# Designed miniproteins, single chains: the designs that were tried, part 34

Each design is a single chain, and the fold is of that chain. pLDDT is the mean over its residues in the fold that is shown.

## One batch from the design tools (miniprotein)

Design m1236
Fold by ESMFold2-Fast:
Structure m1236 (fold): chain A 93 residues (1-93)
Amino acid sequence: MSPALREAEEAVRRLRELAETLEGEAREEALAAAENLERALEAAKAGDTRSAASLMTAGEILAVSLTLLASEEDARRAIELARRAGRALDEHL
């Protein structure tokens, strides 16, 4: 497996773990971000570059929306993890 895919997978896993520690709307949005990035990983593994890029962008946007729903620390961590996953996926694509 590509080192970039492994880094993306780890970042997405950590984002899902962070989401599981949140509550209410923040949890739902963080889980949605993680789910979109998980789907981006599956698309990338299948060679579907267009779907991977679209899902990656959607996941990053959802992570950024946490600035309205979560604490500054949790939002910052989610955005960092989503961007890390996106960068690693982009390197693989």
Scores: mean pLDDT 87

Design m1237
Fold by ESMFold2-Fast:
Structure m1237 (fold): chain A 60 residues (1-60)
Amino acid sequence: SPVFEETIQLLLLVAEGSDELVKVRQEGKEKGLSQEEIDKRLDEVVEKNKKRIEELKKKL
């Protein structure tokens, strides 16, 4: 079913977004970035993933 495939893609996209947030925070800490720079990068990841999720939701 197309709806099932798009639903699993949505779930995987949410999981990927979660993993990306953890990665960005960890990399920022390892590089010694300021909290402000880390927060900015996290906000960019959130904004990007929000747009992807909203686009995929239109297909459900």
Scores: mean pLDDT 80

Design m1238
Fold by ESMFold2-Fast:
Structure m1238 (fold): chain A 64 residues (1-64)
Amino acid sequence: VDEETREVAARAVADVVSKFQLSSEEVIALMREAIELAARLAKEGYSPDQIYEEVLRRLTELAE
C-alpha cells in the first residue's frame, strides 16, 4: 500500500476515533477497513482528498 494512502487512512481513523468512545479492538478494526477501502479507491484513481472523504464516511457508518 502506498505511504500517502496509509496516511489518508490513518487521518480518517483518528478523526472518527475523536468523535466516538471506541475500544482498542474497535480502533484496530476501523484501521483495517480504512486501509483496505483507501487502497481500493487509490486503484480506481481517486485523489487523496476524495479517498479521505469516502473513508471518513464509511468509518463513521461503522462506528455508529
Scores: mean pLDDT 80

Design m1239
Fold by ESMFold2-Fast:
Structure m1239 (fold): chain A 54 residues (1-54)
Amino acid sequence: MSLAEKVKKEVDERLKKGEDPEKLLEEYSNYPGGSIGEVMKNQVAVAHLKKVLS
C-alpha cells in the first residue's frame, strides 16, 4: 500500500469516527510538518478532504 493510500485510509477512519471534515482540513492545512514525507501526507489528506467537502 502506498503512502497516499495509507493517508486516505487514515482520513476515512477519522471521518467514520465522526470527526468534522472541516476540522480535519484545518488540522492538515495548518500542520505541514518538517519532512518531505509529512508535507506529502498533508497534501494527500487536504486533497481527499476537499473532495469530501465539495
Scores: mean pLDDT 75

Design m1240
Fold by ESMFold2-Fast:
Structure m1240 (fold): chain A 68 residues (1-68)
Amino acid sequence: MQEEIDRDVEAALVIIQAAVGLNAAKKHNYPKEVIELYERAIDAAAQGNVPEARRLLEEADKLMEKAK
């Protein structure tokens, strides 16, 4: 049960972080690739694939930093 609770919390946190990043990317006209990575991170987290969601979130964050 603890592992299940921890995964649910991690999934929720990834969704929140990805949603914030998605909103920022849209407002600042970042490339579609960045927007798609944040959307994919939300989808992966919603499906319970937290490791994949975190990886996609990290990729999106790196592209946002590089696009500056």
Scores: mean pLDDT 79

Design m1241
Fold by ESMFold2-Fast:
Structure m1241 (fold): chain A 83 residues (1-83)
Amino acid sequence: DDKELAEEAIRLAEEARKLAMEALKTDDPDKAKELLKQAEEKLRKAEELLKKVKDPKLKLEAEIAIGVAYLTLAVAKLVLKKQ
């Protein structure tokens, strides 16, 4: 079901975004690294689900959620590299 695939992809993207934000807030560099790794793994799974979505509207909604999460992850990685 395209709707279930899109909803799962969006859910994974939102979880990844929250993990990336948490990585920015932690004072523990080892914890930050693990949170970013978990965010990347969730986004890779979201991308695999996105490939299976054929409905253009549902695909676009999932692509936006994944894109926002990847942007958050990229910013988190850039900030943490300076530590």
Scores: mean pLDDT 87

Design m1242
Fold by ESMFold2-Fast:
Structure m1242 (fold): chain A 70 residues (1-70)
Amino acid sequence: APARTVRLVGFEVLKDGEVVLSLSGSAEGLVEAARAYLEDGDALVVHLLDEDGTLSSAVLSRADAEAIVA
């Protein structure tokens, strides 16, 4: 399938296997917030909304999350 448009609608920061921060809102504010909190977390859960309104979630390692928010 062709690449779909997805947008970031939330983040959860994981540390020691537990959610320590949960944020939702606009994509711009979420990227800035995720960048600030990523240094303190072990992993990031991203919540994505695709173009047909389907919500999906993905667990990203710190390195993968840093690549997305950079």
Scores: mean pLDDT 66

Design m1243
Fold by ESMFold2-Fast:
Structure m1243 (fold): chain A 60 residues (1-60)
Amino acid sequence: MEEIAKAAKELLEAHKRGDKKKIEEAKKRLAELVDGFEALSDEEAVAAARTILSHHEQRK
């Protein structure tokens, strides 16, 4: 859960900066941790990452 939240934060930061290479790296890492993530577009992956972080913050 913490590893997934960390990767999700990295994806959101890369998306904010428009760093395409870092977006791909963070998306790849999330795909290793979360089944089905590989099938998502970059926009869908960012939306999923926001949902993951929202759930993680509520459990803190």
Scores: mean pLDDT 75

Design m1244
Fold by ESMFold2-Fast:
Structure m1244 (fold): chain A 57 residues (1-57)
Amino acid sequence: MVKEAVELAKKGDHKEAIEKIKELGKKDVYEALEALKGLVDLGEEETAAEAMKEINS
């Protein structure tokens, strides 16, 4: 699932990437954090920030 979220963001499917990370955060917060790191490493910082807001909601 971490790979899928990062792949979606890389393809430009930012909304789907955010939804995947939100689902990860509900089941395993550490996997969600790993996906967020992957987005930041790809330069998708805005998408990572938005996903972090969704996890904290």
Scores: mean pLDDT 78

Design m1245
Fold by ESMFold2-Fast:
Structure m1245 (fold): chain A 67 residues (1-67)
Amino acid sequence: SPEAEELLRKAGELYNQGKYDEAIELFEKAVEVDPNYLGALTFLIQLYKDLGKEEEAEKVRERLKKL
């Protein structure tokens, strides 16, 4: 989806700026637009783990397993 790809691109820019909470918001929006977007789900898992949000990372892993 072009919309999901654009959200992923903007989220990556925010992540590179250290704006992690804003990046997470856009990655979550990308997954809402395309729930089967494997790339966005995989990135969200890594991002939550990098931030020490292990419970949130596990929730995203469970979403991925149901695809």
Scores: mean pLDDT 78

Design m1246
Fold by ESMFold2-Fast:
Structure m1246 (fold): chain A 63 residues (1-63)
Amino acid sequence: SAAEREALVARGRAALAAGDYAGAIHALEQIPDPDDEELRLLAEAYRRAGLTDRAAAVEARLA
């Protein structure tokens, strides 16, 4: 649902701001059919966590 998506995005952004990259990944990976902005947030979380291969794979999904 939209409310569920909004909650996951908000949680992911808050976790990123707090330096909780594992928490950000956990929230953002749960977003169904992520848009480009949500994919960029997930890629950022992966990169900050040192998961560079996962970040690159997500970035490859961007137009």
Scores: mean pLDDT 85

Design m1247
Fold by ESMFold2-Fast:
Structure m1247 (fold): chain A 65 residues (1-65)
Amino acid sequence: MEFYEEGLKALNAGDYDKAEQLFQEALKRDPRFAEAWLHLGFLYKMKGEFDKAEEYYKKGVELMK
């Protein structure tokens, strides 16, 4: 949970690289953490990596079912 919260703080500060690292660490601890997948999707969209954004959004939505 801590990595995800730190990732949100980094994202709000505009530090996308740090947010990506922290959300990836959250997923290493809990690969079923849908919110981390969704936020990585949002992050990749903000970085202009639209294909990755779509992939991560789909995974997050799948885990919410």
Scores: mean pLDDT 82

Design m1248
Fold by ESMFold2-Fast:
Structure m1248 (fold): chain A 56 residues (1-56)
Amino acid sequence: SAKELGEKLGLSEEQVIKLAELAKEDPELARALIRRERPDVTDEDLDEIEELAKTL
């Protein structure tokens, strides 16, 4: 869920949803932006955001 992923990444639920919406339009840009804000983010965390985007 957006809330659980936000707590894991230190982001608000709103920020996670906005990133998921971006990932729906441009997944490569979303990945680049997330890595910029959270350098320690894993590929699995990025994949979870892309899966969340599919539900929006």
Scores: mean pLDDT 77

Design m1249
Fold by ESMFold2-Fast:
Parts: C-alpha cells; sequence; structure tokens
Structure m1249 (fold): chain A 69 residues (1-69)
C-alpha cells in the first residue's frame, strides 16, 4: 500500500503524470454530471471516488513542491 502511493506520487511529480491526473479528474467530474443528469447514483459514486483519489494525489504532490524538496 505505502509503496504504491509513493510510486504514484513520484509519477505525479512528472509533467506527464500531472497531465494524466488532470484528465482523470475531468473524467471523474464528467461521470458525476452524467450520473446527476440520469439520476444514476452508482455513476455519481464512481465519479466521486475517482475525483477524491486524484485530488488526494495532486494535493500531496503539490505540498511536496511547496516544501522545495
Amino acid sequence: MEEEWKEKLLYLSTPEGQKEAEKKLEEGKKLIEEGKKNNDQEKIEEGKKIVEEVEEFLKKAEELGRLNL
């Protein structure tokens, strides 16, 4: 678990990883909007899960950058 998170954070430190994370965040938000439009609770939950996971990784990567490490 811990090693998997470290590997993902390292990837998000690259320009490519950050772009992919932003694309996933957008896809998650689109799933939430689609679910709301169709009143599909499962789609809303899936979209929220994706958004939360990506936002958590992005916040950790951003905080590492702010620390100038």
Scores: mean pLDDT 72

Design m1250
Fold by ESMFold2-Fast:
Structure m1250 (fold): chain A 105 residues (1-105)
Amino acid sequence: MEEEREKLRLTLARAAAAFGDVVRRIESDPTASEEDRQKVRKAHRLFTEGLQRVRDLEAAGKPPKEIAKVLLESLQKAIELLRDVDPEGAKRLQEIAKEIEKLMK
């Protein structure tokens, strides 16, 4: 339980950092289309909402597997929006998603 919670927290931090890199890269790119910027903003909103749900579940003392499921669902929805905008960033987030899947097993 303790080790699983620590690993989940570290994976969360990496997902947030990787997502922040995508947002900064696209928002600071003057050649990025308005459609791409809208997709990044929507993905960021979905991920942020997912993080809030994760915090609520942690506060409620839910098991790591249940928290990981909510995080994975939110991350996968965000990744789908980013695949056409930032394929490299989406790939990096997908690798993090695979690590979360391992925490659910």
Scores: mean pLDDT 82

Design m1252
Fold by ESMFold2-Fast:
Structure m1252 (fold): chain A 69 residues (1-69)
Amino acid sequence: SELEEFIKKLEEKIKEIEREIEELKKQIEEAERKGKYEEAEKLRLELEILEGIRALLEGVLAWTKKKIE
């Protein structure tokens, strides 16, 4: 099914974004540990953007699954 393949690709993309989010969280913690507060602030902004993108994609995934089920 085309929709099942779409769901799988969307889930894979969400997992990729989740990995990037976890990496950013580690980078923020490291920057704060080193006293690089300006760098940490920039990374937090990037994290907020990725969290927003993840939420949107999760919403699309939930909506698509509901239409199939």
Scores: mean pLDDT 87

Design m1253
Fold by ESMFold2-Fast:
Structure m1253 (fold): chain A 56 residues (1-56)
Amino acid sequence: LQAALDALKAGKYDEAIELSRPLAEAGNPQARGLLIQALIKKGRYDEAEALIREAN
């Protein structure tokens, strides 16, 4: 989780996506939030919105 957060803060969005995805899939809500933010930063809005809808 911390490595994904550090990648996001450093602007390494592809690394943030790679590191957060397996944790988000395992049900970690902080990792899901990081993944959504990284996807938004990359302009992948459809994928980010899909994750938000799946959480509800």
Scores: mean pLDDT 77

Design m1254
Fold by ESMFold2-Fast:
Structure m1254 (fold): chain A 78 residues (1-78)
Amino acid sequence: SEEVDRAKGYALAGKLYQALRDGNWEEAEKYREEILKSSPVGQKAALTALKAMAEQDPDPEVRARLEETVKEIEEKLK
């Protein structure tokens, strides 16, 4: 189901964001890999959420890491 894939993409984006905010780089890498292995629908959902998080987060380190993940997902969707 595309709806299930989309929900999973949003959930993984949220988990990645929380891991990055906690400074848990190993957990963040795990969720990044799961997003990159997800369906295109899930990847697009994660991309939407991660872009919004990058725009709203006050921490430049968190923003930079979110922007790196966004670029990786965009490259995979080409």
Scores: mean pLDDT 85

Design m1255
Fold by ESMFold2-Fast:
Structure m1255 (fold): chain A 61 residues (1-61)
Amino acid sequence: AEEDLRKGMAAFKQGKYDEAIKYFEKAIEKDPKNRLAWQLLAEAYEKKGDTEKAEEYRKKA
């Protein structure tokens, strides 16, 4: 769980938002209560311009 979150954050910092989304989704599958993972997933979608998905995932954080 924590490894996926770290890899997602590293990808996010590099601007690799599709890669970041994959890792954040894996983190959420392993720990659906991880608020940080939901917040970062929302941020990644916002960076891709998907405001609707960003808002939906923010509600989970």
Scores: mean pLDDT 82

Design m1256
Fold by ESMFold2-Fast:
Structure m1256 (fold): chain A 55 residues (1-55)
Amino acid sequence: MSELIKRIALHEALEAVAAGEPAEEVLAKVRQALSKYLSPEEAERALAEIERALA
C-alpha cells in the first residue's frame, strides 16, 4: 500500500471526527474509500492502523 494513501485517509478521518462525526461512521467511510484503491487485505491493515491512531 502507498504510505501517501494511508496518510491522506488518516488526515480526513481526523478532520471528520473533529467535525463531530461518530468514529464508527468515519471508519466505515474510510474502509469504503480504501477498498476502491487497495486489496481487501491491504485496506483492512490500513484501517486497523487508522483506528489505532484515532484512539
Scores: mean pLDDT 77

Design m1258
Fold by ESMFold2-Fast:
Structure m1258 (fold): chain A 64 residues (1-64)
Amino acid sequence: MKKVLLVKGEDEEKAKKIAEELAKQLGVDDIILLTGMSNQEAKQFGEELEKKEGVEVILVGLKL
């Protein structure tokens, strides 16, 4: 089963850098950056992606 890392953050450059480091540590197959999205919308997006694509989603929200 493929693993997808979803990173929610307001700063795209900072989120991308953190996502790349986490992807290396977690051995994920894909990274998706979510900007301008609420925590609830990001969670819903992850749940839909798991159902539609049959992947495991790891959601990380950046607090800054």
Scores: mean pLDDT 77

Design m1259
Fold by ESMFold2-Fast:
Structure m1259 (fold): chain A 90 residues (1-90)
Amino acid sequence: MRAGVLVSGLSEEEAEKVKEFLESLGAEVEIGRQSSLVVSASGLTEEQAKKVVEFLKSLGFEIEETETSGAIVYHGRKKDGASATVEVFK
């Protein structure tokens, strides 16, 4: 099973911490900048995706779980406006 993650609105320091955590799990990480920093990774296992969700919670994200026909999706929000999506494909 493959999973992906997208995190936006983080500070440069927090984005770097998320990148390092994802790389420690063996994920290929991309960082893009538009109006804010965007960190993305794909090719995660379900177990790695759950570790990412717990890591995001440790950074102050409030996570909601939603099940769709093709995926389990975890939506995260921080009080400072940062957002995260972790998608675990069925």
Scores: mean pLDDT 79

Design m1260
Fold by ESMFold2-Fast:
Structure m1260 (fold): chain A 56 residues (1-56)
Amino acid sequence: LEEELRYYEELRDTAKRGLDEAVAAGSMTPEAVALAQQAIADLEEKSRRLRKELEA
């Protein structure tokens, strides 16, 4: 569980960094930004669920 949580948190952080860089460069459409934000939100939700399991 701890390894899985770390994995998803790292994916989330990498995705956020990539999105920030692409937006700053002006290389993404608003639609692509929305898709990336949704993927990041899904990773955050997965991490939240894993944290709850660790608290049990």
Scores: mean pLDDT 79

Design m1261
Fold by ESMFold2-Fast:
Structure m1261 (fold): chain A 77 residues (1-77)
Amino acid sequence: LQERLAALDARWEALSPEQQAQVEALVREELLKIEKEAKAKVEEALAAGDEEAALEAVREALERAAELTEAAIDELT
């Protein structure tokens, strides 16, 4: 995941400011959905005392966000 996020960060930095704004517009609603779902899962896991499940929920959300952002960048480039 870390390696994937680093590669995505490099792709993001290569975009123009206009392309960055377009990617943000394309992913905004779905990223908010991912964040909402991740927060709910983290809260449930922490309430149950399951720190491992909370960390897994964060990793899953980051992977989904990376996949979504990668797809949006591919559409614009």
Scores: mean pLDDT 79

Design m1262
Fold by ESMFold2-Fast:
Structure m1262 (fold): chain A 76 residues (1-76)
Amino acid sequence: SRAAAIRAFADELTALWAESPEAAAERAAETMELPDFLPPEAQERLREAIRRAIASGLEGAAEAQAEARRVYEEAR
């Protein structure tokens, strides 16, 4: 499901950030080509969650993951 994909991405981003913040940022930028089915507001919320996860490190990762899940669930 799309919600599972977002969750998997958030988990991957969190793992990458712990290993290399630079790799995490690159992965996030690569994946920020968000699905067209998401309304602009939802896309911006996802981008903001990703930015916060990278900026805040592990402290923000769980919150960003939860926000991404909410956005994706609202879009279905």
Scores: mean pLDDT 66

Design m1263
Fold by ESMFold2-Fast:
Structure m1263 (fold): chain A 119 residues (1-119)
Amino acid sequence: TDLERRRAVAEYQGEAVQHLAEAILAIRNGDYEKAIEHLKKAIEAVQRLLELTADDPEARARYERAIEHLKKAIEVLKDPNASKEEAIDHVFEALRDLVGLEGDREEILEQIPAVVAAW
């Protein structure tokens, strides 16, 4: 049903946001293996969102961009010469696209409690 679809969207969006918050914490702590694990789980959750939003081309485009940013964050974390800040920038770009928020890092932090707790 439409209600079941809306519930599934909310659940997968929440799952993705939680994994991104945990990835930010892991990056800040230098635990890149754990960060990559959470980023991969976030990608899986966003892929479920793509399946649920076939009728919403704007949402699909945002979720596709979010997946691209998360893949770039993983590449950064695998590169021994890349910075923590570069990886975190990609995660915040994915968060903007995932939740449909515009604005800088501070505005995202104020609007997503799980990410505020990680920051």
Scores: mean pLDDT 83

Design m1264
Fold by ESMFold2-Fast:
Structure m1264 (fold): chain A 78 residues (1-78)
Amino acid sequence: MSEKEFEDEVMRALALIIDAIGKIAVKNAKSEEERQKILEDTIKMLERLLEEARARGVSPETIAFIEELIEKYKKELE
């Protein structure tokens, strides 16, 4: 595995971990306000990860995956 391939896999794994934590946190939210804050915080974390992934030049497939996760969470705020 090259360093670039390892970085790509790490960014994808981080996106999956953020998604898993976000889903668990949303299900355990005690109020609608807490749920919306969790969704907003998850989106912010994914957007920061997306900027890092772009800066590191990871694969277009990994970039698209992170973008799709962000869009999914934005739809849940509706």
Scores: mean pLDDT 86

Design m1265
Fold by ESMFold2-Fast:
Structure m1265 (fold): chain A 57 residues (1-57)
Amino acid sequence: SKEEIEKRIKELEKQIKDEETVINDPSAPAVVRQMAENTLKRLKDELEKLKKELEEI
């Protein structure tokens, strides 16, 4: 449903913000930042897909 998609979008936006915080943390090790960047890419791809699905409703 539209409501379920909107809920998932909000959850993804929160996770994206958390990952961006890790990437911007000067104390984070390079390996941790790399993992956060990989996770961020996946989350952004899922967010784009869900936003497109929402527009089709």
Scores: mean pLDDT 84

Design m1266
Fold by ESMFold2-Fast:
Structure m1266 (fold): chain A 120 residues (1-120)
Amino acid sequence: SELEEQIKKLKEELEKNPNDAVAWIQLGRLYLELEKYEEAIEYLKKALEISETAEVYALLGEVYLKMGKYEKAKEYYEKAIELDPNPSAETYKNLGDAYKKLGKYEEAEEYYKKAKEIEE
């Protein structure tokens, strides 16, 4: 119910200000948490139209990874890393997972090593 109330409030705020990229990102995150991946993608793409950020690309990568769409997950995580001067260990691990699911084991190991270096 609290999650449902947050979603309702964000949707009402976005009806008044559809150019609020932060609100679209929050809505996308909540739908990702609910495992409503198609709606999460829709809202995150609206955020992307307003502002191309590493955060939005990483979230799109996570949604596609959870959907088993590994090539798209890879593409979005690579864009996230390109835009982020200091990518997180989680982003590198998730990109490694996408490469591994695509059978690209050498590239996956390189990204897992980068993630481990950040965690140390």
Scores: mean pLDDT 90

Design m1267
Fold by ESMFold2-Fast:
Structure m1267 (fold): chain A 60 residues (1-60)
Amino acid sequence: APRLARAVRDYRATRPDELTIKKGDRVLVLEERPDGFWKVQLLSTGEVGWVPAAFLEVVA
């Protein structure tokens, strides 16, 4: 099942497949990669992209 997570820090996308997020943004985790990037959907906009997992905290 998809997990909810929150951005703990701002992240600016550096590639077209990445997502820019701000601290406090809520995301739905769709996919996890072994390289430490998670595919997420930003709940406020519906935008989908890859973000480093280190910038996210899973909400219970």
Scores: mean pLDDT 85

Design m1268
Fold by ESMFold2-Fast:
Structure m1268 (fold): chain A 55 residues (1-55)
Amino acid sequence: SLEEEVKAVEEKIEAEVRKYKEWLAKQGIPVDEEAMEKMRASRIKLEVAKLEAKA
């Protein structure tokens, strides 16, 4: 279902953002939580729109 696909996309993006934040921390680069949240939300919105366009 579309709901299951949306959930899978959200979980995938959450994992990608988490790994990126961990990578930044290992490099000693300050993590901008606000920028990370904006990026996460925008990426989820884009991927959900792609799923809806295919439905």
Scores: mean pLDDT 81

Design m1269
Fold by ESMFold2-Fast:
Structure m1269 (fold): chain A 59 residues (1-59)
Amino acid sequence: GAAIEELARKYGLTPRQVLGAMRLVAELPDDVAVAFLMHEWGFSEEEARELVAELRELL
């Protein structure tokens, strides 16, 4: 939906990557999801925390 497209644009991701991040957040504790996004996708801690929080609001 529109929220996925907006997050993709905001965080420099594809919509498919946003859906992958949503699945990650649904399955993992927030601190673990943050660490994964930092290590695998190259986000800063601040960017990863913001993305996880926004995805949590959509779940």
Scores: mean pLDDT 84

Design m1270
Fold by ESMFold2-Fast:
Structure m1270 (fold): chain A 68 residues (1-68)
Amino acid sequence: QAALDAEIARERARADELQSFVDELQKKYNEAEKKNPVDAIPYRILLDMAQKELDRENARIAALEAEK
């Protein structure tokens, strides 16, 4: 259990970093969207990809938590 708890803690730290990245992309998307919607398209694509990566990481954490 101690080793499992350590693994969960490491995965949560990674998820926190991904969440911060998603939050930064969301801010950049909102700023670009207000100025020119076309310039916002690259940020929308990156945001979608980053959100999917975060969702996968959260699913992994949930699977590890279920083993407790």
Scores: mean pLDDT 83

Design m1271
Fold by ESMFold2-Fast:
Structure m1271 (fold): chain A 69 residues (1-69)
Amino acid sequence: MKKLEEMKKLFEELVELLEKLDPKAGKELKERYEKILKEGDEKELAEFLEFLKDAPLYKQVVLSLLESE
């Protein structure tokens, strides 16, 4: 589904940026994401990504921190 794939890509980009800015936090978030993928729960993955979409503050904070450097 294109919507899910788009959200997944955006999340991965944000995680990569977060890892560069704060490796510990980025690693932990990425590990959670990878665990969902490994468990094979595409439904949980979709819900997780939609949760982040409904909380735009999270991605705004990540982008703001990167821009400040």
Scores: mean pLDDT 64

Design m1272
Fold by ESMFold2-Fast:
Structure m1272 (fold): chain A 58 residues (1-58)
Amino acid sequence: SEELFKEAVKAIIKGDDERALEIAQELVKTDPELAKRVLEWAEKMGRPELAEKIRELL
């Protein structure tokens, strides 16, 4: 959902990679297009390890 996407982006900005990954795992199941947007945010914000983990879920 859009709300989960916003929460994931907030987690990425705060550096909470564990929370961002948890939300990305849920988004992969419910809305994979939003999960791809979370991946783009992880890449944009310079979180390469998180980006790699999210990419593996897709």
Scores: mean pLDDT 85

Design m1273
Fold by ESMFold2-Fast:
Structure m1273 (fold): chain A 86 residues (1-86)
Amino acid sequence: KELEIDILEGVALISIAVLRVTAERQGKKELAEEFSKAGDALSRKDYDTAIEELQKAKEIAKDDPETVRLIENTIKLVQELKKLAE
């Protein structure tokens, strides 16, 4: 269970970092900032705040269906991580 939690936490953190760097490269400052907040929350094991910030990122990214899909997949990973950490 601990190894599974560590692996999923790593995958979720990498997913958020990739989304943040991609948003930064595209000049989407507001979107990148929400991903940064989500990553910081997740690194503190604050899963609820991480999910909330990812939901805000999804609203900002509404006009980009592919980014929305990637955010939704990341939210599912954080939700699964929260369940395993309980």
Scores: mean pLDDT 85

Design m1274
Fold by ESMFold2-Fast:
Structure m1274 (fold): chain A 75 residues (1-75)
Amino acid sequence: MKKYLIDVEAENPEKTLKFLEEAAKKYGAKILSKGVIGNRVRAILEVPSKEQAEKIAEELKKHPDVKSVDIYELE
């Protein structure tokens, strides 16, 4: 398992957090922590590999309220 920080800039961060939760469930990611900070949604995801984190990021990018999605490997 690998840990990734996902950082999403969105016009509606509360709605985007719900999309993040749905994408995480779809791709078998465990959400270790999550929150909204201003116009940003940040979550720490535990995934089997980078591919799952990238698929979650791509799902989020499909939403019109999402401006940017960045993923960072932790340790």
Scores: mean pLDDT 84

